# Designed miniproteins, single chains, continued (4): the designs that were tried, part 59

Each design is a single chain, and the fold is of that chain. pLDDT is the mean over its residues in the fold that is shown.

## One batch from the design tools (miniprotein)

Design m14037
Fold by ESMFold2-Fast:
Structure m14037 (fold): chain A 80 residues (1-80)
Amino acid sequence: SMANEEYAERVLSQLERVEELPIPNTYLLTTKDGRQYLVEFNEDGTTIVVDLTSGERYILGPETTKKLRERIKEELARQA
């Protein structure tokens, strides 16, 4: 949904740290305000984002998933 895409863009704009988890295709994102988000990339090209503060789940479509993958890759490279 458009609201989920806007939500993802807000999280990415505040992204401070990315951690690769020992579960395949799963990442922990921390934003500048200290909030944390669990990100799971699905085989169908969608993404599930769980806001660990609220417990709310957001499903992102393939286009936003691609942008999120690229941002995670860039952030991991920056932190290396």
Scores: mean pLDDT 84

Design m14038
Fold by ESMFold2-Fast:
Structure m14038 (fold): chain A 78 residues (1-78)
Amino acid sequence: MMSSIQKAVESAKRYVREKLGLEVERVLSVIQHGDEYLIVLEAVSKDDPDTVYTVLVRVSRSGEVLSAEVLNKSPKPE
């Protein structure tokens, strides 16, 4: 359902912004895994916008962020 997935994505974006200090540029994937959502995003730091981070965020069905992990860090192409 769009509303539940959207809420999970919003929770993930908020966590990345407020706890990791990164600005989310796009959502790469959202996967339902049992009673959790696995959300993969691309984000950049406001202090270093030329660096792109790929972040995996696990969100519960209640909208609580369970974990966040930086999977990859790469420079923007150009």
Scores: mean pLDDT 79

Design m14039
Fold by ESMFold2-Fast:
Structure m14039 (fold): chain A 99 residues (1-99)
Amino acid sequence: EAAELLERARELLEQALSTLPKEVQEEILRRARELAEQAIPELVAAGLSEETARELAYLAALGQELLSRLDEMSPEAQELVREAAELIIRAGRLLVAEA
């Protein structure tokens, strides 16, 4: 269930990311990895495995970075990012509540 939501969110975020110029993609990925690294310890403390915490943290960070750049995306790409953000929130709530 939560894994399925994260897999769908990953697909949507990667699709939206691919619509941006390569230099912007590289910047977003660097920032997302930096933010994810900061979030992993808190998710592990909440009871998630390191693997699940890393996946959730990375997708949440990537979603946050893409949300900050919606103005640079087409309406179609914006909808992908918004849908992915909702899926990530739902997956996070399920994972943390069961931890």
Scores: mean pLDDT 85

Design m14040
Fold by ESMFold2-Fast:
Structure m14040 (fold): chain A 65 residues (1-65)
Amino acid sequence: MTPTAEQIEAGRAHLESRGLDPSRYSDEALGAIGAVLLGDDAAVAAFAAQYGVSPEVVRAAALAP
């Protein structure tokens, strides 16, 4: 799934707020984190399906970047 600019920005801001460097993450990883933070369940499900994992795995990864 191609992440939206809004999802990437949300993921980037979250990582920076945690003291992490967002440049170390792909746009897909930032988008997945951002989708979780924005409550976009459809986007979270689409990322999970693309990578062959459950939506719960995507959410857990986003909460512990």
Scores: mean pLDDT 77

Design m14041
Fold by ESMFold2-Fast:
Structure m14041 (fold): chain A 90 residues (1-90)
Amino acid sequence: MKISDWSDEEIREKLLKAKPEEQVELVREILELGDERSLAVAKETLALYASDELKARVNKITDEVRREEEERALGELFGLANAGSTRVPL
């Protein structure tokens, strides 16, 4: 089952039926896919129905996933730069 194939209604249903741990994991998967529509629907659904603790955890996971993606992208860029250059950029 592909998250990108889910309608807004299906995303809401899956979140409402999921356990808190599964809800956090679903948001993480949506973030990793980069589907802003699905992420917006998921956050809106959780904002209406989730506890403050779950909302805080979702926000933390959002920040962590973004940081991991940035670190991976920077790691690839720095790895490539280190392979071919003997000069420090000014």
Scores: mean pLDDT 68

Design m14042
Fold by ESMFold2-Fast:
Structure m14042 (fold): chain A 85 residues (1-85)
Amino acid sequence: SAVEKLLEEKGKEIYERELAELGSEEAAELIAKTEVEIIRELLEFGHKYKGQVSLEEGEELLEKAKEILEKTREEAKRIAAEEKA
């Protein structure tokens, strides 16, 4: 599908960026997978509710997404550090 193609392209972009920063394929893959999944969930939520979401509800969703992403980035940094000793 067109959505899956865009998500694949975005995931590759995130992976290359994070791989350059962290130097760890496992850490970069974890971040890319998590960000793509967040984007997918947000797109599915938007499609399901079709503009019936308030600004406050949208902001709450974004805050939850930021929390998950921040936690995942901390885990990714830990993985990269453990690999390098």
Scores: mean pLDDT 80

Design m14043
Fold by ESMFold2-Fast:
Structure m14043 (fold): chain A 72 residues (1-72)
Amino acid sequence: REDEIRRVLAERGVGKPVPLSEVVRAVGLSRSTVIRLARADPLITYDSEKEELSFSGDSSEVAAASALAAAK
């Protein structure tokens, strides 16, 4: 599912490109299914030329991290 792909990408590093084969291995889905789910997800960038996925996160994730840092 898409939430599993997001978790894998977040664990590898937000904004860091992860090879498609690595994501496929981690989530246990077919390559075609991973590509389809990634393209449907606005928070995931799929580079078809490099066959890499990256999780960009959103402003709410960044804002939450900043708020926690500011709050001690």
Scores: mean pLDDT 68

Design m14044
Fold by ESMFold2-Fast:
Structure m14044 (fold): chain A 64 residues (1-64)
Amino acid sequence: AAAGEARAGEIGDRYLPLIRKAKELMDHAGELGVDLGTAGLIIRELVENGDFEKAKKRLEEAAK
């Protein structure tokens, strides 16, 4: 769906912190040796819920 033909930067500003958190989570996944596929699922859940702490916990569980 087309959203934000006007003030698209405001929508982008909302997603920029999420993108940065996702990248940090990916780096952490690499350090823990978590598979990219599993990390991708966790990041998708983060994007949907916006709950970074829950995503981080799932990543640590996946590192087992």
Scores: mean pLDDT 70

Design m14045
Fold by ESMFold2-Fast:
Structure m14045 (fold): chain A 72 residues (1-72)
Amino acid sequence: DLEREMEIGVLLVQLATLLSVSESKGYEKAARLAREGIERVEEAAAAGDLERAREITEETVREVEKIEKEEE
């Protein structure tokens, strides 16, 4: 299913971008959370659970943003 693979790819790129930014700024907690989010999204993708992959991505983005604001 190409459309599902493309959508999962977009979610992973979003989290990888957050990870890269967090690492470049030295935000250790945010970087760790982004890595965990990537692993969880990959697990959901392997299970064919696109809805779960979206939920994990949204949760991870929200939590990373909160941690970054607390570290600044």
Scores: mean pLDDT 83

Design m14046
Fold by ESMFold2-Fast:
Structure m14046 (fold): chain A 74 residues (1-74)
Amino acid sequence: SAETAALIAQLTRLKDLARRLAAGELSRAQVLAAINADPALTDEQKAWAAWMLDTESAAEIAANLEALIASLRA
């Protein structure tokens, strides 16, 4: 569905940011700036993403988002 496709696209962008943070390609500040600049994200989603970056490793976040995307495609 269009709704599922839009959600997968959003999660894929967040996963790429988390992967790049884990690889040292982006700093935490650059990832937060990218999240805050994303017009597809609500203020609640931006706050939740910031909280996750404080509480989990970037590698764990990327793995969790990959699993969620896979479940949505099943």
Scores: mean pLDDT 83

Design m14047
Fold by ESMFold2-Fast:
Structure m14047 (fold): chain A 108 residues (1-108)
Amino acid sequence: SILDEVIRELKAKAEEVGIDISEADLRSLLQVILGLDENSAEFMVRLFWLGRRDDPRLTVREVFFFLALTVKYAEKVGLENAAIEARRALEELRPELDEKLQKLLEKL
């Protein structure tokens, strides 16, 4: 299913950026979002994932992960505006990224 594909991609991305997140936690989060209408899903993605770019408790690596998560999920489910905004935020973050994260950004 699309959900299983997204969970696999997100878990792989989390591992690449050094974030430990379980498939169960990812599945629970995605099930909540997928249960919303399109406008509510876009709002939740903007608030809980894209909004993390401004959270001072997060490292650059964690911010990168949530922005990459937003891009991958939004493109899979057709949330074009969220995907565009997340890609812009990733480009703004580029000067703060190490070489490994910059290479990952080029693959997004």
Scores: mean pLDDT 71

Design m14048
Fold by ESMFold2-Fast:
Structure m14048 (fold): chain A 76 residues (1-76)
Amino acid sequence: AALQPGDILVIDVGLPEVKPGDRVLKAGQEIGKVVAVTDTTSFVLVTRPTELEVGDQLIIERKDGSKVSATVLEIL
């Protein structure tokens, strides 16, 4: 799906692995920010035009520079 700034997606990683404000990367490029987290999933606000499908792999970059992989569960 072609996503635009303002679109929301859900990823399969939550607390404590990710926090609001963490960067969301596709192929090394920032495409969004984590804006809300639960214990099992997180919501990502898209900040850059990007192509994504459910099942795609993203990298979440934490404030300390460490990275965790996440999968797209839903596109809202």
Scores: mean pLDDT 85

Design m14049
Fold by ESMFold2-Fast:
Structure m14049 (fold): chain A 79 residues (1-79)
Amino acid sequence: MKEKLEKEFDAASYLVAAVVYLIAGKRDYERGNLEQAKEGFEKAIEYARKAIELSKDFPDTRKAAEGILKEAEKLLEEV
């Protein structure tokens, strides 16, 4: 139980980090700060991938992380 809860918490924590960096990247992109937007999207991709890896047994977290990954990758191509 404890080990499973720790993995679920870690997966959720990485998902939250991915969302935060994606939002920050979008904000910087809208402001014309393309270098910071790129950094935000790259960090969102990194954390989303970690969330996916840790969420093999947590389908809702995995689907959310996959959505963030796809959006961040698409936005990174625009920078």
Scores: mean pLDDT 84

Design m14050
Fold by ESMFold2-Fast:
Formats: structure tokens, C-alpha cells, sequence
Structure m14050 (fold): chain A 86 residues (1-86)
């Protein structure tokens, strides 16, 4: 649906802002880090669920959507670990 595609696009844009906007490794307070981690976990959940629903709606693209979900999950998990390490 258009709603699922919008969630996917918006979550991608949010991740890019966090990754390149200096909100990740440049965070100086533990509280700010925890807020960003929470946002990343929610974005991961929303995008992965949206991609899984698209895989159910479009079985012909199931493998593509499942691969996108796994790649996105791995990217977000890596970013969270980078934030925790700094």
C-alpha cells in the first residue's frame, strides 16, 4: 500500500539524518544517546514490519523485501553499536 511505502521512505530518510546529521557518534550526553537509540529501534521495527507486510502482499517480490528488511536491520544495529561505543 501507499502507507507502507511512505513508512519505508520516511524511515530511510530518518536513518540518513541520524547517520550523517551528527546525531550518532557526535552525541555528548548519555541521555541523548539513549533517545537516539530508542528512535533507531522504533524506526527499525516500523520499517522491518512494513517490508514484511509488503512481502505478504507482493509474493513475487518476497525475497527482495525480506533482503531489504535484513540489510536495514543490520545497518541500524551497527549504528546503535557505534553510538554505544562512543
Amino acid sequence: TEELKKIIKESEEKIKLIKYGGLGPGLNSEEDKQLVIKELEELKKKRVEALKELAKIYPEKKEEYEEEAKKFEEEVEKLIEEIKAN
Scores: mean pLDDT 74

Design m14051
Fold by ESMFold2-Fast:
Structure m14051 (fold): chain A 92 residues (1-92)
Amino acid sequence: MRTADELLADLEAQLDKFVDKHISLMEEEAPDQVDRFRAELDRERDRVRAEARRLRARGELTERRAAQMYAAFSIRMTGIYTDILLEQRRKA
């Protein structure tokens, strides 16, 4: 139980760190897009957290699965971040 609790806590902390960093970057690059991007980040972060907590409850949360969940989250959110910035640059 302790190790799975540590995996969940680490994953949740990594998600929070990613959100904080990317919101800060969006505030610098496209401040008018922050609310939209925050909504996307919050929705996906909450989805990943809920999934991780369900896996934890079933005894299925492994280090590999946690790493895969974070990788999928970070790739998707980085894609959205990049798309928003490219859209804004095309409008200039």
Scores: mean pLDDT 85

Design m14052
Fold by ESMFold2-Fast:
Structure m14052 (fold): chain A 83 residues (1-83)
Amino acid sequence: DFEKLFNEGIELLRQGKYDEGLKKLLEAVDKAPEFYKPAIDNILKASGDTSDVARAAALLFVRAVVEGKPEELPYYTVLLSKV
C-alpha cells in the first residue's frame, strides 16, 4: 500500500499533476513504515517547516536514504518545488 501510494504520487508529479501528486504523497506519509515517522519528524523539526510540501519532501528524503537512491532526490525536489 505505501509503495503504491508513493509510486502513484511520483507518477502524478511527473505528469505535471502537482496537486494530485502531493495528495498521494501525503497519503503515503500516513501509510509509511513506523521507522520512517521519527525520521520525517526530525527533518521537520530541523527545518522548522510543517507544511504539506515539507512533509512530502521529508518522505522523499527518508525513502531515498533507506532505499539507497539519493540520485532521485534532485529530480523529485524540482518537481515538488512546483507545488
Scores: mean pLDDT 78

Design m14053
Fold by ESMFold2-Fast:
Structure m14053 (fold): chain A 55 residues (1-55)
Amino acid sequence: MLLSAEEIRALIREIRAAHPDASPMELFERAALALAERGQSAQFPLLAELMAELA
């Protein structure tokens, strides 16, 4: 089952909290890797939209 937008937002916040000095690109790369490890690569476009929303 694909992760919801709310679950992806939570993931972004957790990664940002763990890596406060990370650039937006580094945060995207780390979140994308976490999604890929869960078999959620289809969610990369949604991740990009949510990263822009949280910026």
Scores: mean pLDDT 80

Design m14054
Fold by ESMFold2-Fast:
Structure m14054 (fold): chain A 100 residues (1-100)
Amino acid sequence: SEEELRKELREIGLSEEDIEIMLEASKEPDSQEAALKAVKELLKKLGIPEELIEKLEEEIRSGKPLSDEVKEALKLIYKHLAENSKPEYREEIEKVIESM
């Protein structure tokens, strides 16, 4: 539920703005569309150019291998989430960045 997701995101220590972005995205019935919506809104918040966000969406939707530019943009999201989460969750987020 939205209430349970909000509680979990607060437990991780995410900012209220990031929680709002993730909750709005979670209203998408398809999990892939929800993830893409969250990623796009976070990239916009981080000041990533719209052209690069469009390229990211095209690569994901077409199933093409992600370009280095798109991978670097995704790493910025994980870095932002790590910096805005409690220390115990930060290590797990950093492992995701290292696997990319």
Scores: mean pLDDT 76

Design m14055
Fold by ESMFold2-Fast:
Formats: structure tokens, C-alpha cells, sequence
Structure m14055 (fold): chain A 64 residues (1-64)
């Protein structure tokens, strides 16, 4: 369901953010890749918001 996919995405984004804060670039890259796969199963504005959040975290990752 969209709700289950959104919950899974949120967990992956939280894990990616924690990895970025710890300087674990490899873990952050893995979590963000998984988040993009989950986001691809979403539709409409929910998907757009998810992709924007992923892009923001990827930008932060590039600063490591």
C-alpha cells in the first residue's frame, strides 16, 4: 500500500540522515538508493515530496 511504502521510505530517510551525521558515506549511499526504489512505487505529490527529500539528503552527502 502507499501508506506502507511511505512508512518504509521514512525509515530509510531517517537511517540515511543518521549515516550522514556519522560520516558513513557508504551506508548513506545505500539507504538513499533503497529510498529511491521505494519512492518509485509511490505516485502523485507524495512521490514528488519523497524525491525532493532524497535530493536534499544527497546534497548533504556530497559535503562529506
Amino acid sequence: SQEEAARQLNALLQQAEEAIKQGDKAAAERYLAQAREVAATLTGVVRLVALHEIDELEARLKEL
Scores: mean pLDDT 86

Design m14056
Fold by ESMFold2-Fast:
Structure m14056 (fold): chain A 114 residues (1-114)
Amino acid sequence: SKESEEQQKVRDYITENGDKLSESLHKLLEKLDAGETTLSDEEVESLLILALELVARAKGLTYDEVKEYLKKIKENDKQVQIKILNEAKEILEYIGYDERLIELLNIVLDKIKK
């Protein structure tokens, strides 16, 4: 169906964006393992995009919704950033994913809530 085709395009788009973060994410996990909790603005944006990828996949967000969230994240819309981070954390906790990712998202939340 047209809807399933649009959903697949959104998933592909988010997957392609997530692949760009793979090296940065690995470096962030190493940084966390070393006890470093300070994130750059670029590292914060990368984690916000990863959080959006998780939310989009879990909730089946439309292409237009994903584009609007990406725009708001880049415009530093704190309400949208906090919402996406909290939803991504709930997804990670539900599936029992890597606790270090949850810790990184908590560091981003603390920086944004400042």
Scores: mean pLDDT 74

Design m14057
Fold by ESMFold2-Fast:
Structure m14057 (fold): chain A 60 residues (1-60)
Amino acid sequence: SPLEQAQRINKAVVESGGPPLPVGALAEVLKRTDPRDVARSLHRGGILSEEDLKRLVETL
């Protein structure tokens, strides 16, 4: 579900030392956006490392 995907993305960001994301707002975005595209954007923005991105994508 979008909410579960938002929670997984937020957990990956926090575990990488990034700031916590607004899970509710992220879940709304994920109703119309592939969660893997969100994960890739977080990697391009320097929030997730390449390794963190690979692990996250496996759970989405």
Scores: mean pLDDT 84

Design m14058
Fold by ESMFold2-Fast:
Structure m14058 (fold): chain A 93 residues (1-93)
Amino acid sequence: GAVAEKTVTIKLDKPATVTVELEASGRARVELYVDGKLVAQLEVRPGERATASFELPPGTHTLTLIVTVLEPGEARARVYVDGKLVAEVTARG
């Protein structure tokens, strides 16, 4: 299936809540890596939405968001830090 990826670097002065959200019109998967480690994986069926949240400590972190379209459709993933959008990726296949 189609794959789309985005990497962002964030700097946190205090602990922050990271939320990843996935929505798709087909079956899709999102993977979120923090500092090269897989921290969240979500899969959805057509028309579904999934979310996961976790806390990051203060410091500089590299976030890599990978969206895979498993069945034909469009998938959109978003990453929020304390409710602020920091990354968005759309994949279509």
Scores: mean pLDDT 88

Design m14059
Fold by ESMFold2-Fast:
Structure m14059 (fold): chain A 61 residues (1-61)
Amino acid sequence: MSLEELRAELERLRAEHPELFARVEAKVQQLSDTVGLSEKQRADLTLRELRAALADPSALR
């Protein structure tokens, strides 16, 4: 998946679930600061974490 495709999907999810996106982004940023993730790796991880959180309906309150 290209970086442009990742950005488009992340923008869509941010619009639909802004509070959940903020939580996941903070977690991924903290990990990136520790292990030095690339921009593409950080975007990919953010998308995976968001999809995992969305699998639990209670997370969408």
Scores: mean pLDDT 75

Design m14060
Fold by ESMFold2-Fast:
Structure m14060 (fold): chain A 72 residues (1-72)
Amino acid sequence: VDLKSVLAGLLGISVSTLNRMTVGELADLLHRRYGIPRAELDAILTDRSRRASSLSDEELLALIELLMSHAE
């Protein structure tokens, strides 16, 4: 299972779009769409200028778990 495809699917965007975002842009999207507190996002996504394409599988899994915990 490609974790980037899972995250992109949950966000309703393409993997190509995800890979072209910065970590800061991704954090802003997650905060706006899912109401995830910025402090929780910043704990996982420490460098906002970094490209989302550089996210590790561990970081991707942590984001997916965080999304699921805030979904309802």
Scores: mean pLDDT 80

Design m14061
Fold by ESMFold2-Fast:
Structure m14061 (fold): chain A 58 residues (1-58)
Amino acid sequence: SPELEEQHRRIREFVELQVRRVERGDFSPDPSAPEVDVTTDEQQRTLERLMDEARRRL
């Protein structure tokens, strides 16, 4: 659905922003949390995995 596609896009953008912050050495949560709910267990695990990958590549 269009709503699901839009939500997926927002999640991806948020994750990319967080990965870039981690690559810069900023491991703090983004203070401007998006409207999309990324606090579900599955979304949180995905974010943590991407952050760990960014840290390993530094």
Scores: mean pLDDT 62

Design m14062
Fold by ESMFold2-Fast:
Structure m14062 (fold): chain A 116 residues (1-116)
Amino acid sequence: MALDKLVEDVRAGLERLAAEDPRITAYAASGTVLDGEYVINAGATVSGFETPEEARAAAREVADRLAGILKQAIEKHPDVELLEVRAIVSDVLEREVDGKKVYSATAAATAIVKLK
């Protein structure tokens, strides 16, 4: 299915991003069909920051890169039309690890595409 191939290409892009960016501790890609459109989601968690501001900045950088990965994956598939790409960042999460406060945030990007 075209959706499965799009999600696979997005997942491959996320694997490359995570290999290049050690701040990324978790990532996922998924896709669904909604009213004849494909909704493709990419997410990544950035962790290990000493300040909430650093976590938020890193998540924003990763969110923009996730949007780029979605666009590149869709461009490989001439049988689909990109309608929209959105990127967001979560609130910063505080955790205590080994007596130290550490911060994390999640970056997400969503693409809406139409089958042709």
Scores: mean pLDDT 85

Design m14063
Fold by ESMFold2-Fast:
Structure m14063 (fold): chain A 80 residues (1-80)
Amino acid sequence: ELDELLAEIAAKSGVDPAEIRAQLRADGADDEEMLLLAKGHMTGDRELVREAVIPLAQRVEGLSEEEAEAEFDAAVAASR
């Protein structure tokens, strides 16, 4: 599951899947958050990405829920 998704992302970006996993762990993501991020990235499901990014930003960066959601919404708007 997670390993297959990371391998696909790595193949598209030309990097080692083990390096992607190590970087996400270093950034403070747990297994569930990594799986949601990988699935959201591969499927284009922004709701899955949001479910991982909001609690990760709150825990790692010390943002409030409102601050984390505002940053995510701004990033989504900028992608158009």
Scores: mean pLDDT 73

Design m14064
Fold by ESMFold2-Fast:
Structure m14064 (fold): chain A 60 residues (1-60)
Amino acid sequence: NKIVYVRTDEPLTDEQRQEVLRLVNESINGADVEEVKEKIKELFKKSGLKYEIGTLDVLP
């Protein structure tokens, strides 16, 4: 199983945090990890935040 993880240099707003958590939850529930990564990239592109995004393998 794979989940999406995100790191930012600056703290997220409550709105950004909620949207990221929602998208990460979608990947945990079996959504396509690559699509989730793209959605998170678009979110941060709008805000101009510096970020790192990847995937983490998790055991069941």
Scores: mean pLDDT 75

Design m14065
Fold by ESMFold2-Fast:
Structure m14065 (fold): chain A 95 residues (1-95)
Amino acid sequence: MERLERIKEEIKRVVREGFENPTKELQERYRELVLEYLAERLGVPLEEVRRLFEAMNAGEPLPAEVEERLRPAIEELEKYLEPVVEELKKERGIG
């Protein structure tokens, strides 16, 4: 749990930085942190999560059991980041 919270805090920081200066480096860092979050949340090796994302990007369907585990983890991260994004939008007058 503590490691998961640390990863989420780092994702939050990168999201904030990306609103000020959207660089390819920050986008790549964000992607890597999301993979680390999913690996920790699902209790699987980082290499396995990376392989799954490569398959999805190639348009390959995921097995139902994998999709059922992955979807809640992604939704949890999105809900965690939603208030951060809304706060940043208000500060910058976006939306």
Scores: mean pLDDT 77

Design m14066
Fold by ESMFold2-Fast:
Structure m14066 (fold): chain A 75 residues (1-75)
Amino acid sequence: EPKKEAEAAIEYLEKAVKAYKEGNYSEMSLYISKAVGYTIRLIGLQLDGVPGAEAELEKVLKAMKEAEKEIKKLD
């Protein structure tokens, strides 16, 4: 379901940013890998024409940009 895949991707992105701030780079890397996995599933649903998948994917891409911006600010 697109909403569940998007929620999981965003949750793992938030966990990755928190791990980065705590200096736990191994855990950050693991959470990024999980977020990417859910995003790929969501892209698959969008390509299959599942209703709502495009909108949910847009939310994930926006969350990724915010996460990148937050990490970039810290070096």
Scores: mean pLDDT 83

Design m14067
Fold by ESMFold2-Fast:
Formats: structure tokens, sequence, C-alpha cells
Structure m14067 (fold): chain A 85 residues (1-85)
């Protein structure tokens, strides 16, 4: 089974500059060893996404992640595909 990302909330401005390509590469490598990938999310983005998720608008939450943190959006998409398969 592919590795699942674990979200870590960090203060705004402390976010690690990870690219979507790096997320894909790390998940592919970690899936061989059954480890987890840690993906950072800013506190402000986490609050906005939580508001959308509480409203039931999962697609809007993912779109917000794609705009503000493309690496997080890629990790969420990979987790969704794994859960749906």
Amino acid sequence: APALPVLVVVPDGELEGVTPEEVRARLAELSKTREVLTVEISASLAMKMNELLNAGDVEAAIELARKENPALAEAIELARRAAAA
C-alpha cells in the first residue's frame, strides 16, 4: 500500500519549501518501506481548510490547498486515490 501523509501544523512563515515533485518522490520511496511522509501545513491554511471541511466542501478545501501549498495538495490527492482504490 502507498505511504499515507501525516499533516503537521506549523506557524506561518516556518513552512518547509517542498515541491509537489518532491512529495511524489518521497511517497514512492516510503511506500517501499511502509513509512509515513510528514507534510507541513501553515496554521492559517489549516484554519481555512478546516472551515471548508466543516461546511462539507472537500473540493474547495483541496483547491485552496492547491493555491496556497501545492505540495500539500499533491499529498492529499495521493491519499484520496489510495483511499478510493
Scores: mean pLDDT 68

Design m14068
Fold by ESMFold2-Fast:
Structure m14068 (fold): chain A 100 residues (1-100)
Amino acid sequence: SELEQLFIEAGRLIVAARLHIEEGRREAAIRDLEKAIEVLDKMLELETDPELKALIEELRRQLEEIRRAVEDGAPREEILALMDEAEKIFREAAKKLKEK
């Protein structure tokens, strides 16, 4: 489905953002995070299940927090901890999508 394709794209962008954060590639990480947020916005337009929408909205908020932390030059360890939380939310959303 279109939702599954968008979710896979969001996952790839989150993985790319983590790698760029680990490498200290700030501008590349910001671009990946911005693209992931755009993909999540498209998913929110298509999704009608309130539980899955809530998880996608939570993930979107977490990615926005990470983007701001990267822009503000927060310590890499703090940014990676925020990334770990985003990946946890992503895994919860993945489980819910698999139930459909």
Scores: mean pLDDT 89

Design m14069
Fold by ESMFold2-Fast:
Structure m14069 (fold): chain A 74 residues (1-74)
Amino acid sequence: SLEEELRELKEELERLAEEARRQGNETTAKQAERMVEDIEYVLENLEKHSEEEVRAFIAFVRTVKERIERQLRA
């Protein structure tokens, strides 16, 4: 489900934020933390959004996550 995808992405981004903090990469940690907050907002308001809007948000989150992962591997 879209809710399950969002919860999984949230957990992955929380782990990435912790990793960024351990590396001293405060900018990347803040980006990941902000994305977690945005996911929490969408999860709390899931019924207020269309399926298309939620899918677009998930695609955006995945793009941001990939960018964060690349920053932490560099």
Scores: mean pLDDT 88

Design m14070
Fold by ESMFold2-Fast:
Formats: structure tokens, sequence, C-alpha cells
Structure m14070 (fold): chain A 100 residues (1-100)
């Protein structure tokens, strides 16, 4: 469906932003890494809003998968500020899933 395609698009944007944040962190470019983590947070908020509106298994399963992915990303981050930002994003997404 067009909604399932939109969810996959947003999920891919979220993943790409966090992977880009890891890439910039590996280069010591922490400002750029933080900017991409912030873009991932914006995408996560859009996904949470869609999950609250539609409440389908597809929306919930996608959010759960992205939480698991973000936890793995956080485990690979060495910069304390970037790590804290991604860990906070995980907490916010987990809280949103519990409220669905």
Amino acid sequence: SSEDEEIEKLANEFVNHLLTALHYESQGKYEEALAHAEKAEEVAKKLIEKAKKYKTPSHIKTLQGLVDFAREVASQITNPELKAKVEKLVEEMEKAIKEL
C-alpha cells in the first residue's frame, strides 16, 4: 500500500541518517554527526505520529525494528554527546511504542 511505502521510505531515511552520523563520528566530525542524529530524531517523530494515527501492526513493527537498530548504533558510538543523544532517541521511541 502507499502507506506501507511511506513507512519504508521514512524507515530508510532514519537508518541512513544514523549510519551517516556513525560515518562522520569515525572521521572526528562530531558537529556533522550530531546534525544527522537530529535529522534521525525528526524522522522518528514523523513515524511515531503515523503509528499513533493508524495503529497498524506494520507501523508498530517498524518502530520496534528501528529501536533495535538505534540501540546497536548507540553501542558503536564513542563520543559521549552523540551517544547520549542516540540513547535518548531510543528512550523516546520506546516510550512512544508503550503508549500505542
Scores: mean pLDDT 89

Design m14071
Fold by ESMFold2-Fast:
Structure m14071 (fold): chain A 66 residues (1-66)
Amino acid sequence: DALNEALRERARTLARLIGEHEAKKRLGEEPESVELEEVDGTKIRVRATTSRGSVEITLPLPPLPA
């Protein structure tokens, strides 16, 4: 379904931006890497890593219609 694909792509883009923002806010540095992991099809786990450490956040994925 093209709509569900577009919603997932948008969610991944938003998750990356939020991960970068949280890394800057908490660690004071731009992240060297940002990793995205889908969890149970309902969540995206974002790990942003800098030279000073890493931050991890979990964001909801839009529900896919049955």
Scores: mean pLDDT 75

